# Designs tried in a protein design run: designed miniproteins, single chains, continued (3). Part 35

Each design is a single chain, and the fold is of that chain. pLDDT is the mean over its residues in the fold that is shown.

## One batch from the design tools (miniprotein)

Design m9199
Fold by ESMFold2-Fast:
Structure m9199 (fold): chain A 96 residues (1-96)
Amino acid sequence: SMAEEMKKKLEEARKRMAELIAEAEARPEPLKLSEEQLKAAKEAEKLLKEFAEAYKKGEDEEKIEELKKKALEKAKKAGEEVLISTEANITAIEAA
């Protein structure tokens, strides 16, 4: 039950981040991310996936916290919209 709920929340979180990145790549100025911001957004998505996996496996609390911190740092570099989405995804993963 909890494993299935976690899997669904991870899939939705991943889908939302992918949609946000795709929208950012397609949007005209001024909402278009720079190349550096887009790279940071993709790195944040990867770290968010690693955080979700570590959280699901019950990895060391220190490792989970480090992955969360790194994901948020990359999201901040990507911009406010990516940061808000990343924070929402972390909250959803932690609530599962």
Scores: mean pLDDT 75

Design m9200
Fold by ESMFold2-Fast:
Structure m9200 (fold): chain A 81 residues (1-81)
Amino acid sequence: MEALEEIKRISEVTGLEADPESMERALKSESAAISALIGARFATAYILAKRKDIETLRELGFSEEEIRLGELMAEYDALYE
C-alpha cells in the first residue's frame, strides 16, 4: 500500500520511528488510503518546512505548491504558538 511506503519514507527522512500500532491507528483514522497519503505528504512538508529544510523536500520530489503549503502551515504554527 502506497500510504505505508510514504509513512516509512517520512520516518526515515524526519528521523522519527513510527510504532506499528500508532501507524495502524493513524491509517484507521483516515477514511481511505489516499487520505492517509495526503496527510503524510502534508505532515512531511510541514515538518521539513518548520526545520527550514526545503532542499530535502525538493529532493523527495515534492512540488513547489506542496512545499509552499508546508511553509504556510509552519508560518501559522510559529505565529500562533
Scores: mean pLDDT 63

Design m9201
Fold by ESMFold2-Fast:
Structure m9201 (fold): chain A 86 residues (1-86)
Amino acid sequence: SEELAKKIEEELRRGEEEGLSPTDILNRVADIADENGERDISRELAIKSVAYSILETAHRDDPEALARLREDAIEFVRKVIEKLRK
């Protein structure tokens, strides 16, 4: 829905402004999706968050790898927003 897409877009903007980790961005968006009854989207985001948490731990001392993970998480959320607008 457009309303949910706007809520997720606003949360993504806030997460980018706060400098949140990829895992934190994905978890916040998953929570919003769950609160709005989008269980499949929330589950996909939660699984992605677990995968990214492992990668963030593996690359914790690599700022370039962490920056790339952040970009990938943001891109994934943008694709979720696009799907919700269909």
Scores: mean pLDDT 84

Design m9202
Fold by ESMFold2-Fast:
Structure m9202 (fold): chain A 98 residues (1-98)
Amino acid sequence: MSIEEVLEEIDKLIEEIKKELSGPMGKILLRLAEQLKEFAEKKLKGEPVDPFEIEVLIGMARIVLGVLKLTGASEKEIKAAERLIELGEQLLALVKES
């Protein structure tokens, strides 16, 4: 997936979270998705992005996913967290390309 495609998929995820998810976990997922978008936009502009900051964001998203699974959250919330992790990993791979 190209950086432009990753950014488009992040934008779609942000819109889905805004429409479908409410409450504290939805707000946390939205904030993480918006932070991931900022990293993708920097990469698209040719600005330096620290891979470690993306790895930290992926780690936070994995913690959120764990909480959602333990608390019996909706399938929509679980899928949003899983998609955020997938997009984070794809962006991380693109940032590590030389």
Scores: mean pLDDT 86

Design m9203
Fold by ESMFold2-Fast:
Structure m9203 (fold): chain A 100 residues (1-100)
Amino acid sequence: MTPEQVAEELRAAVDRLIETMKAAGADPEKIAELQKRADELVERMKEAQTPDELIELANELVREVIKGVDEAGATSPEVSRAAVATQMLAIAAVTEFILS
C-alpha cells in the first residue's frame, strides 16, 4: 500500500463520519473544523517521505476525529461506530503500508 492509498482510504472514512455527524445533527461549525483539519492531514499524508511520518500523521488524524466528535456534541451510536471504524481503518491501512 502507498502513502497516497492510505490517505485516500482515511479520507473516505472521515467523509463517511462527517456525513454521519451531519445526519445526527452535530454542530455545523465543529464539523467544518474537523473537515478542514482532516483535509490538511490527508494532503500531508500523500506527501509523507517515511513510514514514521505517515504513522505520526495517521495518529494525528485519529486524535482530530476523537476531538471533533467530542466537540460536535452528537453522541449517537452511528457516530460512535463511524469514529471507531475510522480509527480501525487507520490502524489497518498503516499496518498494510508497513508490511508492504
Scores: mean pLDDT 82

Design m9204
Fold by ESMFold2-Fast:
Structure m9204 (fold): chain A 83 residues (1-83)
Amino acid sequence: FPTSRAEAEALAAQIVAEAERLGHEVLSAEVTEDEEKITLRVTVRDADTGRVVTVEVVYHKDGTVTVTVTVDGGEPRTISVQA
């Protein structure tokens, strides 16, 4: 899990490059940081299914990591893990 903005930006770049290499359409990729958290969000249109998938990884600076996956604007599913 990315614990710094630089690591999150490097991870985002790798995810984008891999998605494009596999033929998926990258709609957005962003990394934001504030005093409390670092957020990595990538939205991709899956080439095989045509569905839009958004993956959001949030590293909370208190050591909590949350991963949220949303498919085609449906119900978001969030998993929390201690880093």
Scores: mean pLDDT 76

Design m9205
Fold by ESMFold2-Fast:
Structure m9205 (fold): chain A 87 residues (1-87)
Amino acid sequence: HMEEIYERFIEILEKYDPEVAEMARKLFEEGKDLLTVLNEALRAMLRKDPEVAKKAAQEILEFLEKYNAPPVLIDTVKALLKEAEKA
């Protein structure tokens, strides 16, 4: 379920960047969807530290694939991983 996916997503973010995890929580409280929060959080991490963003994105991708998340979420993380590899 999306609520469980969101909770796991926040837990992963907290391991790598607690400040970005807090931002993601606030966006969810404001009613933003998971795709929007995912994009904003990973892009914020990419601006701070591409190597940390790459590790976080890889772990997020692995859990999304395990839970058979919608292709749009998986493709978004894969695109951000490619951007992190270039930085």
Scores: mean pLDDT 81

Design m9206
Fold by ESMFold2-Fast:
Structure m9206 (fold): chain A 109 residues (1-109)
Amino acid sequence: SDGQKVAEALREIAELIEKNPDLLSPVVRERVVELLRLAAEAAEQGDNDSAAQHLSGAASILYSEAADTGNEKVRRLADLLYEAARAVKAGDLKEAYEILRDAAELLKE
């Protein structure tokens, strides 16, 4: 159930990114959304290593976008996704869920 909650939070974040077209360039948005959906699928299956890898990948792309654009909100999102990836890799899915909820709240403005 904790893996299911992490997956639900990841899908909510992906949907919020898709609904905010001014946050990310189209190519970055597509890649980040794909990686978040792959992380959600892995989390549902209990594959914490794959979930953490995909989540770290999304964070790295967001970090690069933030460096290029100077967008602090994108940088904060990248930091939260990196923290969530670390928690998932450690098997601390409750901490990961709380961090991912913070990421979703950040995206809701």
Scores: mean pLDDT 90

Design m9207
Fold by ESMFold2-Fast:
Structure m9207 (fold): chain A 105 residues (1-105)
Amino acid sequence: SPEEIERDLSELIQQVSSLALQMARDPSQADSLLSQIRSLFEQFKDRYPELTPAVDEALRFIEDAVEAARAEGWSPEAITRLLFATMAALSDLWVSVRKKIREME
């Protein structure tokens, strides 16, 4: 149902945000934390395959943001940009999923 998708999406956003904050605090765990983020997105896609394009776009944006932060040596400015980029990707995912739900009604 739309309500179930919205609840699961909200939980996904909260979990991914938490992992991104952990990465910001300890960049040495970036590969492990990114693997966990990928797993969460994959589980969401398995449950809602119709949302795959929006989910893949959000994950790609987060992966690119992590690699950009890594390339800049995890400076405080790079970490700040990573967090803003992650929040933007998750916000866009929320908007895209809400639009898709309305189109299914």
Scores: mean pLDDT 89

Design m9208
Fold by ESMFold2-Fast:
Structure m9208 (fold): chain A 91 residues (1-91)
Amino acid sequence: SKFVELLKEIVELLEEALKAAKEGNLLAVIGHIIRVIGLLYEMRQDESVPEELKEEVERLVKSAISAILQGDFEKAEEEIEKLKRLIKELE
């Protein structure tokens, strides 16, 4: 599924952003977050995806981004794991 592939890319970028944040590489964090935002925009335009599912994904992604930017790495890992679980349920 194109949607599942898009979610996997979002998860990979969030994990890369989290790793960069832990190492203090703010430029890399910003770069990965910009790419995630672009993928969320693409997801929003896909009318084949249920609205409730889009809202859940956006909520989890925004929570993960906020946690990464605030240095709450435990919270970031929790939100990323929830996204991974969601992907598993869609396969």
Scores: mean pLDDT 89

Design m9209
Fold by ESMFold2-Fast:
Structure m9209 (fold): chain A 67 residues (1-67)
Amino acid sequence: MIDEIVEAVLAGDVERAVEAFEKALQAGYDPREILQAAGKALSENPDADREAGLKALVAIGRYYADR
């Protein structure tokens, strides 16, 4: 589950990242652990589009905050 969110963030796919995050929350995963893992992966992957990845991370954080 977390791996799918990480992949979506690294790909800059905002819609997929939010959908995968919602499913992970429904499955009982800790949102803080998810956000930390995705952010760490984005910072450690030099091939990732950082601007697109940051937009996906912001979208996940906003989704969680609006609940």
Scores: mean pLDDT 78

Design m9210
Fold by ESMFold2-Fast:
Structure m9210 (fold): chain A 67 residues (1-67)
Amino acid sequence: ELEEAVRAAVGAVVASMHRQGQVGDEDLLRARVEATLDALGASPGVKRAAVERALELARRLHQELAS
């Protein structure tokens, strides 16, 4: 399912950026999520929702790392 693939892609991008210490770079995160979702053929609405979800996850991880 596209929804399952989108969730997996968002998780993979966030995890990759967390390993690189880049979860605080929201512009880079947005660009990477959008590029990944474009490759999956996701609609603009799906990409927007995925970016919002990725930012929520990245902000949580960034706060945990900063603490």
Scores: mean pLDDT 78

Design m9211
Fold by ESMFold2-Fast:
Structure m9211 (fold): chain A 94 residues (1-94)
Amino acid sequence: MELEEHIEKRLKELFEKDEVLKKKYSDETLKAQVLAIIELMKELNIDLSDFEKVDKLLDILFKYMKENNGRVVNPYTLSKEEILEKLPELRELE
């Protein structure tokens, strides 16, 4: 499975199982979240071929999204250090 398809599948499963995130689900939201996650992984120098690290990242982001009304941290406006200050668990994936 390609990375983008893997992330999309995991996000769909997360949105469908969580009552808060379920209310935020749309095709446009899903596509935007997939692209934001890929950009975040690139900024953090995470190995995109390591699906175990990808899944760990998604678990960390799912927790953040649940606590922040379905919002992902924005990799386009925040520096790597600002992202790691919000989500220090992501340091373990470098």
Scores: mean pLDDT 73

Design m9212
Fold by ESMFold2-Fast:
Structure m9212 (fold): chain A 90 residues (1-90)
Amino acid sequence: LSKEEVEELIKKAKEAAKEGAELYKEGKERLEKGDVLSGTGLLLRAIGLATQALLYARKAKEYLSEEEKEEIVKLAAEAGHDEEKAKEFI
C-alpha cells in the first residue's frame, strides 16, 4: 500500500466508525419513542457502517497507532458490535 492509500483507509475507517456510532444513537432514541421502523433501519445501517470501519482498519492494521485502533474499536462498540471481538478482529 502507498502512503496515500494507507491514509485514505484510515480516514474511511474513522469516518465510517463515527457515522455508525451516531446512527446507532439516533436509532436507539427513535426506538425509545416508538418509531420502530425508522429506529430499526438506523440500527442496521449503523452496524453495517461499523463493520465497514473494522474492515478498513484491518486492511490498514500494520499502520494504525494503538490510539487509532482503540478509537475505532470503541466507536464500533457504540454502533452495536462486541468490543472484545472488534479488538480481536483489528
Scores: mean pLDDT 86

Design m9213
Fold by ESMFold2-Fast:
Structure m9213 (fold): chain A 62 residues (1-62)
Amino acid sequence: MKIEVPESGPPLSPEVVEELRAFVAPLRYADPELQALVDATLAALDAGDYTAALVGFERLFP
């Protein structure tokens, strides 16, 4: 079987994805904008949008 994987963007290892999710998933904020950012960051990780996930993570942990 021929493996054809386009290399695009920074690759996150499964361990890094799990670590980011572990930091973000337990977060609960009274601020609805921060809660939306938590949800968006988790959704980006689930979708494999690592750039959006990292931007969200940086905003949560400045």
Scores: mean pLDDT 71

Design m9214
Fold by ESMFold2-Fast:
Structure m9214 (fold): chain A 84 residues (1-84)
Amino acid sequence: SAAREEVSLMITQAVNARKDKLDAVLNEKDPARQRELQVELLLEAIEEVERAVEASDLPEERKAALLAQAERVRATVLAAAAGG
């Protein structure tokens, strides 16, 4: 869907903007610690996307769709972080 593609792009841009944290994830050799750093980075990127959407001039229905998609991504990240 358009909302899935837009949110995915926004998260990718937010992750790439966090260069030091992204570099820390990519250089981490312990798989468990790498997952922890990746989860932290993704949750921060999702939060930035949610703030950007809420602050935007987009129509209410479009904001709702983008925020719902961001919430689904957050739920997926948190479920993965829980180890199952």
Scores: mean pLDDT 87

Design m9215
Fold by ESMFold2-Fast:
Structure m9215 (fold): chain A 80 residues (1-80)
Amino acid sequence: SEMGLREARVEAHAVLYALGRALSIEGLSLEEALRLAGEAAAEGVRVGRELIRVKSEEEAIAAAEEVIDRIVEEARRRLA
């Protein structure tokens, strides 16, 4: 279905984006970075899935990226 494909694209984007952002943090082991990526991806996927039902794919992706960035920035601040 069209909605199923849109949800899949938003979910895939959130996962890949979270992984890239978490792996960019200096001072984390690979294991710690992957755990952070999983946490950020889970929240990004949740937000993206909720928004894709009522907003454009671009808006859903942007909101997922915003929540992922917040989680990653919080983790980076804890390292400072």
Scores: mean pLDDT 87

Design m9216
Fold by ESMFold2-Fast:
Structure m9216 (fold): chain A 71 residues (1-71)
Amino acid sequence: MEEKVKEIIDAAENGDAERLKEAMKELFQEYKDDPNNPLLLKAYLKAYIIAYSKNREDVLKAMQEAAREVE
């Protein structure tokens, strides 16, 4: 779990949209299986804040696509 959170943060910081999307899809699936895990929400929020602050539309789009594909 923590490794995936770090992977998401690192991908957001580096603008690696593809890696971010894959890592977020895995966490979204785990969130559905473990709705009590607060690390998932923290990962989403931190990645979003980083992408937004760096004006990374590609990363933000990857986050939205990851959420949509899991559903």
Scores: mean pLDDT 72

Design m9217
Fold by ESMFold2-Fast:
Structure m9217 (fold): chain A 97 residues (1-97)
Amino acid sequence: MSQAQQLFQQGQQLWQQGQYVQAGDLFRQSGDIAEGTDQRFAAQSYMMSGQAYFQGGQYVQAARDFDRAERLARQAGDDSLASLAQSRRDQAQQQVS
């Protein structure tokens, strides 16, 4: 298992424990590591990071990571994930003001 996959799994465990902000930090780190080698996995990791920050009330961080997920999903040719990430980013931005 790659370092990025290990961080992703640790993030999922923290999510299950309700530690959403800490889960978001681990999903973000997973995305950062994967970005250079697996753009699809990086997009999924940033999507999970955005969702975790959103659940934790960290809407600015959520919007940033959804934006990263959208960009990487488009680069990976995943238009469905890109559209979902854009929608989630817009929802997070609306919560900020």
Scores: mean pLDDT 88

Design m9218
Fold by ESMFold2-Fast:
Structure m9218 (fold): chain A 71 residues (1-71)
Amino acid sequence: SMSELRALVELALKELEEAENEEERQRVIDVLLSLAKQDPALVRELLERALERTENEAARRDIERVLSQLA
């Protein structure tokens, strides 16, 4: 469902901000890319909103990287 997908994206975004190293960040990036396959438009919208809110430089770079992979 759209509600379930949204919750999973929000959880992954929290995990990105809490990631301690590049290996953990890459795992979360892979999860976000997998979720984007279900609904690329919705995931893009959620990631763009997260970019407006995030103060975390590493998370911002990772979100931008995911967005660059979306059609």
Scores: mean pLDDT 84

Design m9219
Fold by ESMFold2-Fast:
Structure m9219 (fold): chain A 107 residues (1-107)
Amino acid sequence: MLEDEAILAAYLAQKLGISPEGLRKILEEEGLPELAELAAEYIKRKPTEEEALEAMERLGLSEEEKEVFRQLARALEGDDSVLEKVGKFDEKEIEKYKEKLKELAEK
């Protein structure tokens, strides 16, 4: 049910350098515990950009929505910071990531 959303969440978390436990905590704090467990498992499997694109196709995302995710992933690739590294992570990037995960889980 939430497998495609979990693949996307895990892919973006990898770009952020977020640990499986860090991603789980973020999603649980947003009220998405089922997605948290699946996404943490998928991040360990190191999803590729191709797997993320296939997940977006299955979720029925438009080309514009897919491009937004690609741009977010590329922006996050410029920062190897993790949530546990104080002062090295942009709070706005975390907020954008949480918002997109919530939007996907609501479908």
Scores: mean pLDDT 65

Design m9220
Fold by ESMFold2-Fast:
Structure m9220 (fold): chain A 106 residues (1-106)
Amino acid sequence: SPLDEEFQALLEALDRRVEKEASTPVERLMLRIDGLIALIKALKKALDNTKDPEVKEQLKKRINFLIKEIETLMEELRALAPDDPRVQEAIERAKKTIEEAKKYLE
């Protein structure tokens, strides 16, 4: 598994925030996507600050896991509300983040 206890705790904190703040399935998916985008950005900062090859490998695995999760949530969001402009904006934010992330995972 690419997940350790610290990373799992961050995902659980996001789940609690989504449960507290989101009232609809569309809002839950958008908040979850934006939360995972924020986690990718935090992991990228950690990746830039480490020189340890083993730590870099673990951070890249976590980022790859988050990319796959976001891709799944994007398809669910598109299926639920394809004509909602907020949904289209959320999907475009996610796509941009994934494209940027793939460049530093090479």
Scores: mean pLDDT 86

Design m9221
Fold by ESMFold2-Fast:
Structure m9221 (fold): chain A 91 residues (1-91)
Amino acid sequence: HMKMVKVLAERTAEVDGVRVTVRLVESEEAALDAAKRLGGAGAFKMINGSFTVVSGFWDSAQMAAIMELLLELAKFAEEKGASAVAELTPL
């Protein structure tokens, strides 16, 4: 059981007064654990070269921003077998 989450890469954007931060982590388990601890965060896993939601719910604008950031990281995530966690922080 991983007590600490190792971050492999990070991207940030702002949408509708919310800061969206996506982080690549080593495993789906690490992403789920991080999402649970951050409250309101979501977990994503890499399937066939694309990210798929494992946990979390967003409005369409927030999801679009998250997916755009994940696309920037997709090649690196696929190479590493990484998962992602997305955190929303009000500004």
Scores: mean pLDDT 70

Design m9222
Fold by ESMFold2-Fast:
Structure m9222 (fold): chain A 66 residues (1-66)
Amino acid sequence: DPEAQRREEAREGIREQARELEERAIALAKEQGKTITTADGFVMKDEEEIREGARRLEEDMLALAA
């Protein structure tokens, strides 16, 4: 189905963007104080928390693509 294929392609794009964002956030945190503040005011202080935040963002983006 063209729609199913487009949905998979959108999800793949979202996963790639989430991975890029995660890597950027981790790099920033490592070099600039290991602290990232999310849009809703949550503070992430280490790599695990940054990855968890990126995972949540990925879920939100995937929901938008569904």
Scores: mean pLDDT 67

Design m9223
Fold by ESMFold2-Fast:
Structure m9223 (fold): chain A 70 residues (1-70)
Amino acid sequence: SVAEKLTAFGRAAAALIDEKGYVTPEEVRALAEEVGVPEHVRQLLVDAAEEKGALDADELTRELVRALLE
């Protein structure tokens, strides 16, 4: 399901944030593709990261909740 893919993406992105404090738009795109997030949802996450320049842990959590509520 999309929720399972978003959970897997969230775990991978959270690990990268734990290491360096943020994820870039390029990293969001690569991780979302690797875990198989659908293109529409993947683009939404990438766009959010691009608008903010990068996502920290709190920003990532907010964007994942928004994607799940779509």
Scores: mean pLDDT 83

Design m9224
Fold by ESMFold2-Fast:
Structure m9224 (fold): chain A 98 residues (1-98)
Amino acid sequence: RPPTLAEVAALVDRLQRSTDPEEQLKILEEAVKALQAFIDNLDPSDPEAVEAARGLAEGLRALIKYLEAQGVEIPDDIKKAADEITARVDELEARLRA
């Protein structure tokens, strides 16, 4: 079963409230995977779903930058996955504008 927007948003919220670097990395990995699965299963013609995916993608990128600024070493595969999420959202938004 693909994750819902609410489930992805709950992971992002939990990540923002965590103060343990190991827990933050684990939640970040789960949030990235959940958002990827959500994007894989969303209706690309639904502008509200695409807008919500944009917000979550921007939130994850901001959290990665915040954690790196705090000295947390983010694995390259997680950063690559976050970049791929952004690229997919950009493609979905371009398709809605066309």
Scores: mean pLDDT 80

Design m9225
Fold by ESMFold2-Fast:
Structure m9225 (fold): chain A 94 residues (1-94)
Amino acid sequence: HMSEKDREAFRKAVRNGVREVVKQLTPEELRRAYEILERALAKLDAGATVEEISKDPELQKLLKEITGIDPKYLSREDLREVLEVALEVLREAL
């Protein structure tokens, strides 16, 4: 869907967004965010649709803060990448 240049720019933007969110969270909120994102990735890997996953209000809030976009508008590939990058950054903070 995206060019490699656009994909790299997207990954960088997501990583920066997660880092800014992480700075604002308490340790308890960081753990909660990790659990929400890990659950979403597990559901995506199990074959859940983007629409089904995006119905979680906590996930909606987190991903809107990270990307500025409602997760229901992301492709499956984009959502997976956002979740993977966010989990990577959160593991560094935990």
Scores: mean pLDDT 82

Design m9226
Fold by ESMFold2-Fast:
Structure m9226 (fold): chain A 82 residues (1-82)
Amino acid sequence: SASDLEHAFTVTMIVYKEIKETDDEEIIKKNLEALEKTLRELGIPEEVIKEIIKIIKDGYENKKSFSEVAAEIRKVLEKLAK
């Protein structure tokens, strides 16, 4: 549903904000594992979950802005609305 997609977007961006504010690899790992579980519970397909996790990991490694990562996640989730 549109509500589930918006919830998926919001949770993903909260996690990205959290990992950007820490250098603790254990905190990053736990946040990513929690995100995967939440996205799965929202009914997001496994292929899309993997793409979302890849985008946020790439964003973290390359120091991408919140707005750049948000735009990428929005594009991925828009494919599910078709």
Scores: mean pLDDT 85

Design m9227
Fold by ESMFold2-Fast:
Structure m9227 (fold): chain A 92 residues (1-92)
Amino acid sequence: SARQAEIEALNEELEKADPEERLELLKKQMEELAKLLKEQYEAHKDDEEAVKAYEEGLEEQLKAYEDVIKNKGGEERELAEHGKKLLEEMRK
């Protein structure tokens, strides 16, 4: 898909990025992955099993981000905080 191609392009940019740009590129990659996941949910929202798997996946990922925020620092915490914000926006 077009969004998968955008994610792949971001991966290539990450390989070429200097350390100063890396964190911002990782955040952009997370944003594109979140959009892809929401698009997949919308395509299958009439499938009860797919909806349940999506909701359970969001809850599990939120818990994982909260664990990182509590137990890690620096870039890992910043990425987890960004990811949590993206997941909260996806629930709208």
Scores: mean pLDDT 77

Design m9228
Fold by ESMFold2-Fast:
Structure m9228 (fold): chain A 94 residues (1-94)
Amino acid sequence: VTLTATSPDGKTLTVTAENTGDKKYVVRVIDAETGEVLAEDIVEPGKTASVSVKVKPGRTYVVEVLDAETGEVIARATLTVKEGESQSVSVKGE
């Protein structure tokens, strides 16, 4: 699984999870300050899921991919969004 999180301007965060495997995963976006799950989606085997959330400049967000069977976090990234700045992070997990 490849997890990519991109904010072009600190106002929107788009998270894409590409699942090239045969397992089902869950992608989540979490506000690191509150622990609130802002978005989640199922990533079916051989599919890509994408979620987009409105973000606030200066805040840190956690993006995670979980094994849908076990609930284990297999990939995690953090991104602090900044107004007027393009930021991206990508991680791989299996």
Scores: mean pLDDT 82

Design m9229
Fold by ESMFold2-Fast:
Structure m9229 (fold): chain A 74 residues (1-74)
Amino acid sequence: MSLVQQLNNAETVSEQQALLRQIKEQREASISDEAVRKEVGDLIDRAIELLPTDPGRSASLLSAADLLVVEHEL
């Protein structure tokens, strides 16, 4: 099961934040460009911080981070 699927099944904010930290580590490990890696990390960190107060904005930041990872891999 992917970390994203585990995130969708997590019922507590604490569990979701722990899974997002794991996703951050995986995303950063796939990026060789230092500037892109930093931007992806910053987006995921902001998403983790916003999760308890603004889950919609958190989801948008995660989507933006995923797009940067896909663009860098392509």
Scores: mean pLDDT 77

Design m9230
Fold by ESMFold2-Fast:
Structure m9230 (fold): chain A 62 residues (1-62)
Amino acid sequence: SGEVRELALQQVERRRENRDKALERLKKLRSIIKLDPDSEKLLQQWLNLSDDQIIEALIKTL
């Protein structure tokens, strides 16, 4: 049904918004704490390769 399709699209969009918020918070934290370049690169690669659950965990900690 159309309602199921709309709900699925809304969930995908909410995941994108949550990801963007987590990345923004990480960016703010980096500007304050100033992580070393290797750690930042590793963290970014890890986030890019991991699932949305890790991003959600970061949202809770940041």
Scores: mean pLDDT 62

Design m9231
Fold by ESMFold2-Fast:
Structure m9231 (fold): chain A 79 residues (1-79)
Amino acid sequence: SMVEQLLREAERLRAEGERVLAQYDQEAQALYQQAKEAASDPEKQQQLLLEAADTQIQGGAEYGLLQSQADRLREEAER
């Protein structure tokens, strides 16, 4: 049915969003680790912390877009 197809696609988008978020979180954690190791260089540490924060913001934004798409498909399925 169309309802089942919409719900399956919504679940796929949700799963894709979680995967994307996990990838960005892994990248951000690597940058946070580099920042800890750069404690003797405050300028480098600050730059790495900003890059880590930007990475998390980008991951959250992409997750949010996929979540919004999934939500729209769920709303369509419930009509």
Scores: mean pLDDT 89

Design m9232
Fold by ESMFold2-Fast:
Structure m9232 (fold): chain A 55 residues (1-55)
Amino acid sequence: MTPETDARNAANQPLVQAVNAAIARAEAERALDDDELHALSDEYGRALAAGQPIP
């Protein structure tokens, strides 16, 4: 792994954790359909890649 990739992954770690926590909380509150889980993962993934806040 390149130094740039490592630094980028480290910088994104808090966002990755936030995404996982948000999904886990939504799942715990109600069962998410496979389609809903896919849509959330895609949406949060785009936000993470763009450096935007996660809903």
Scores: mean pLDDT 66

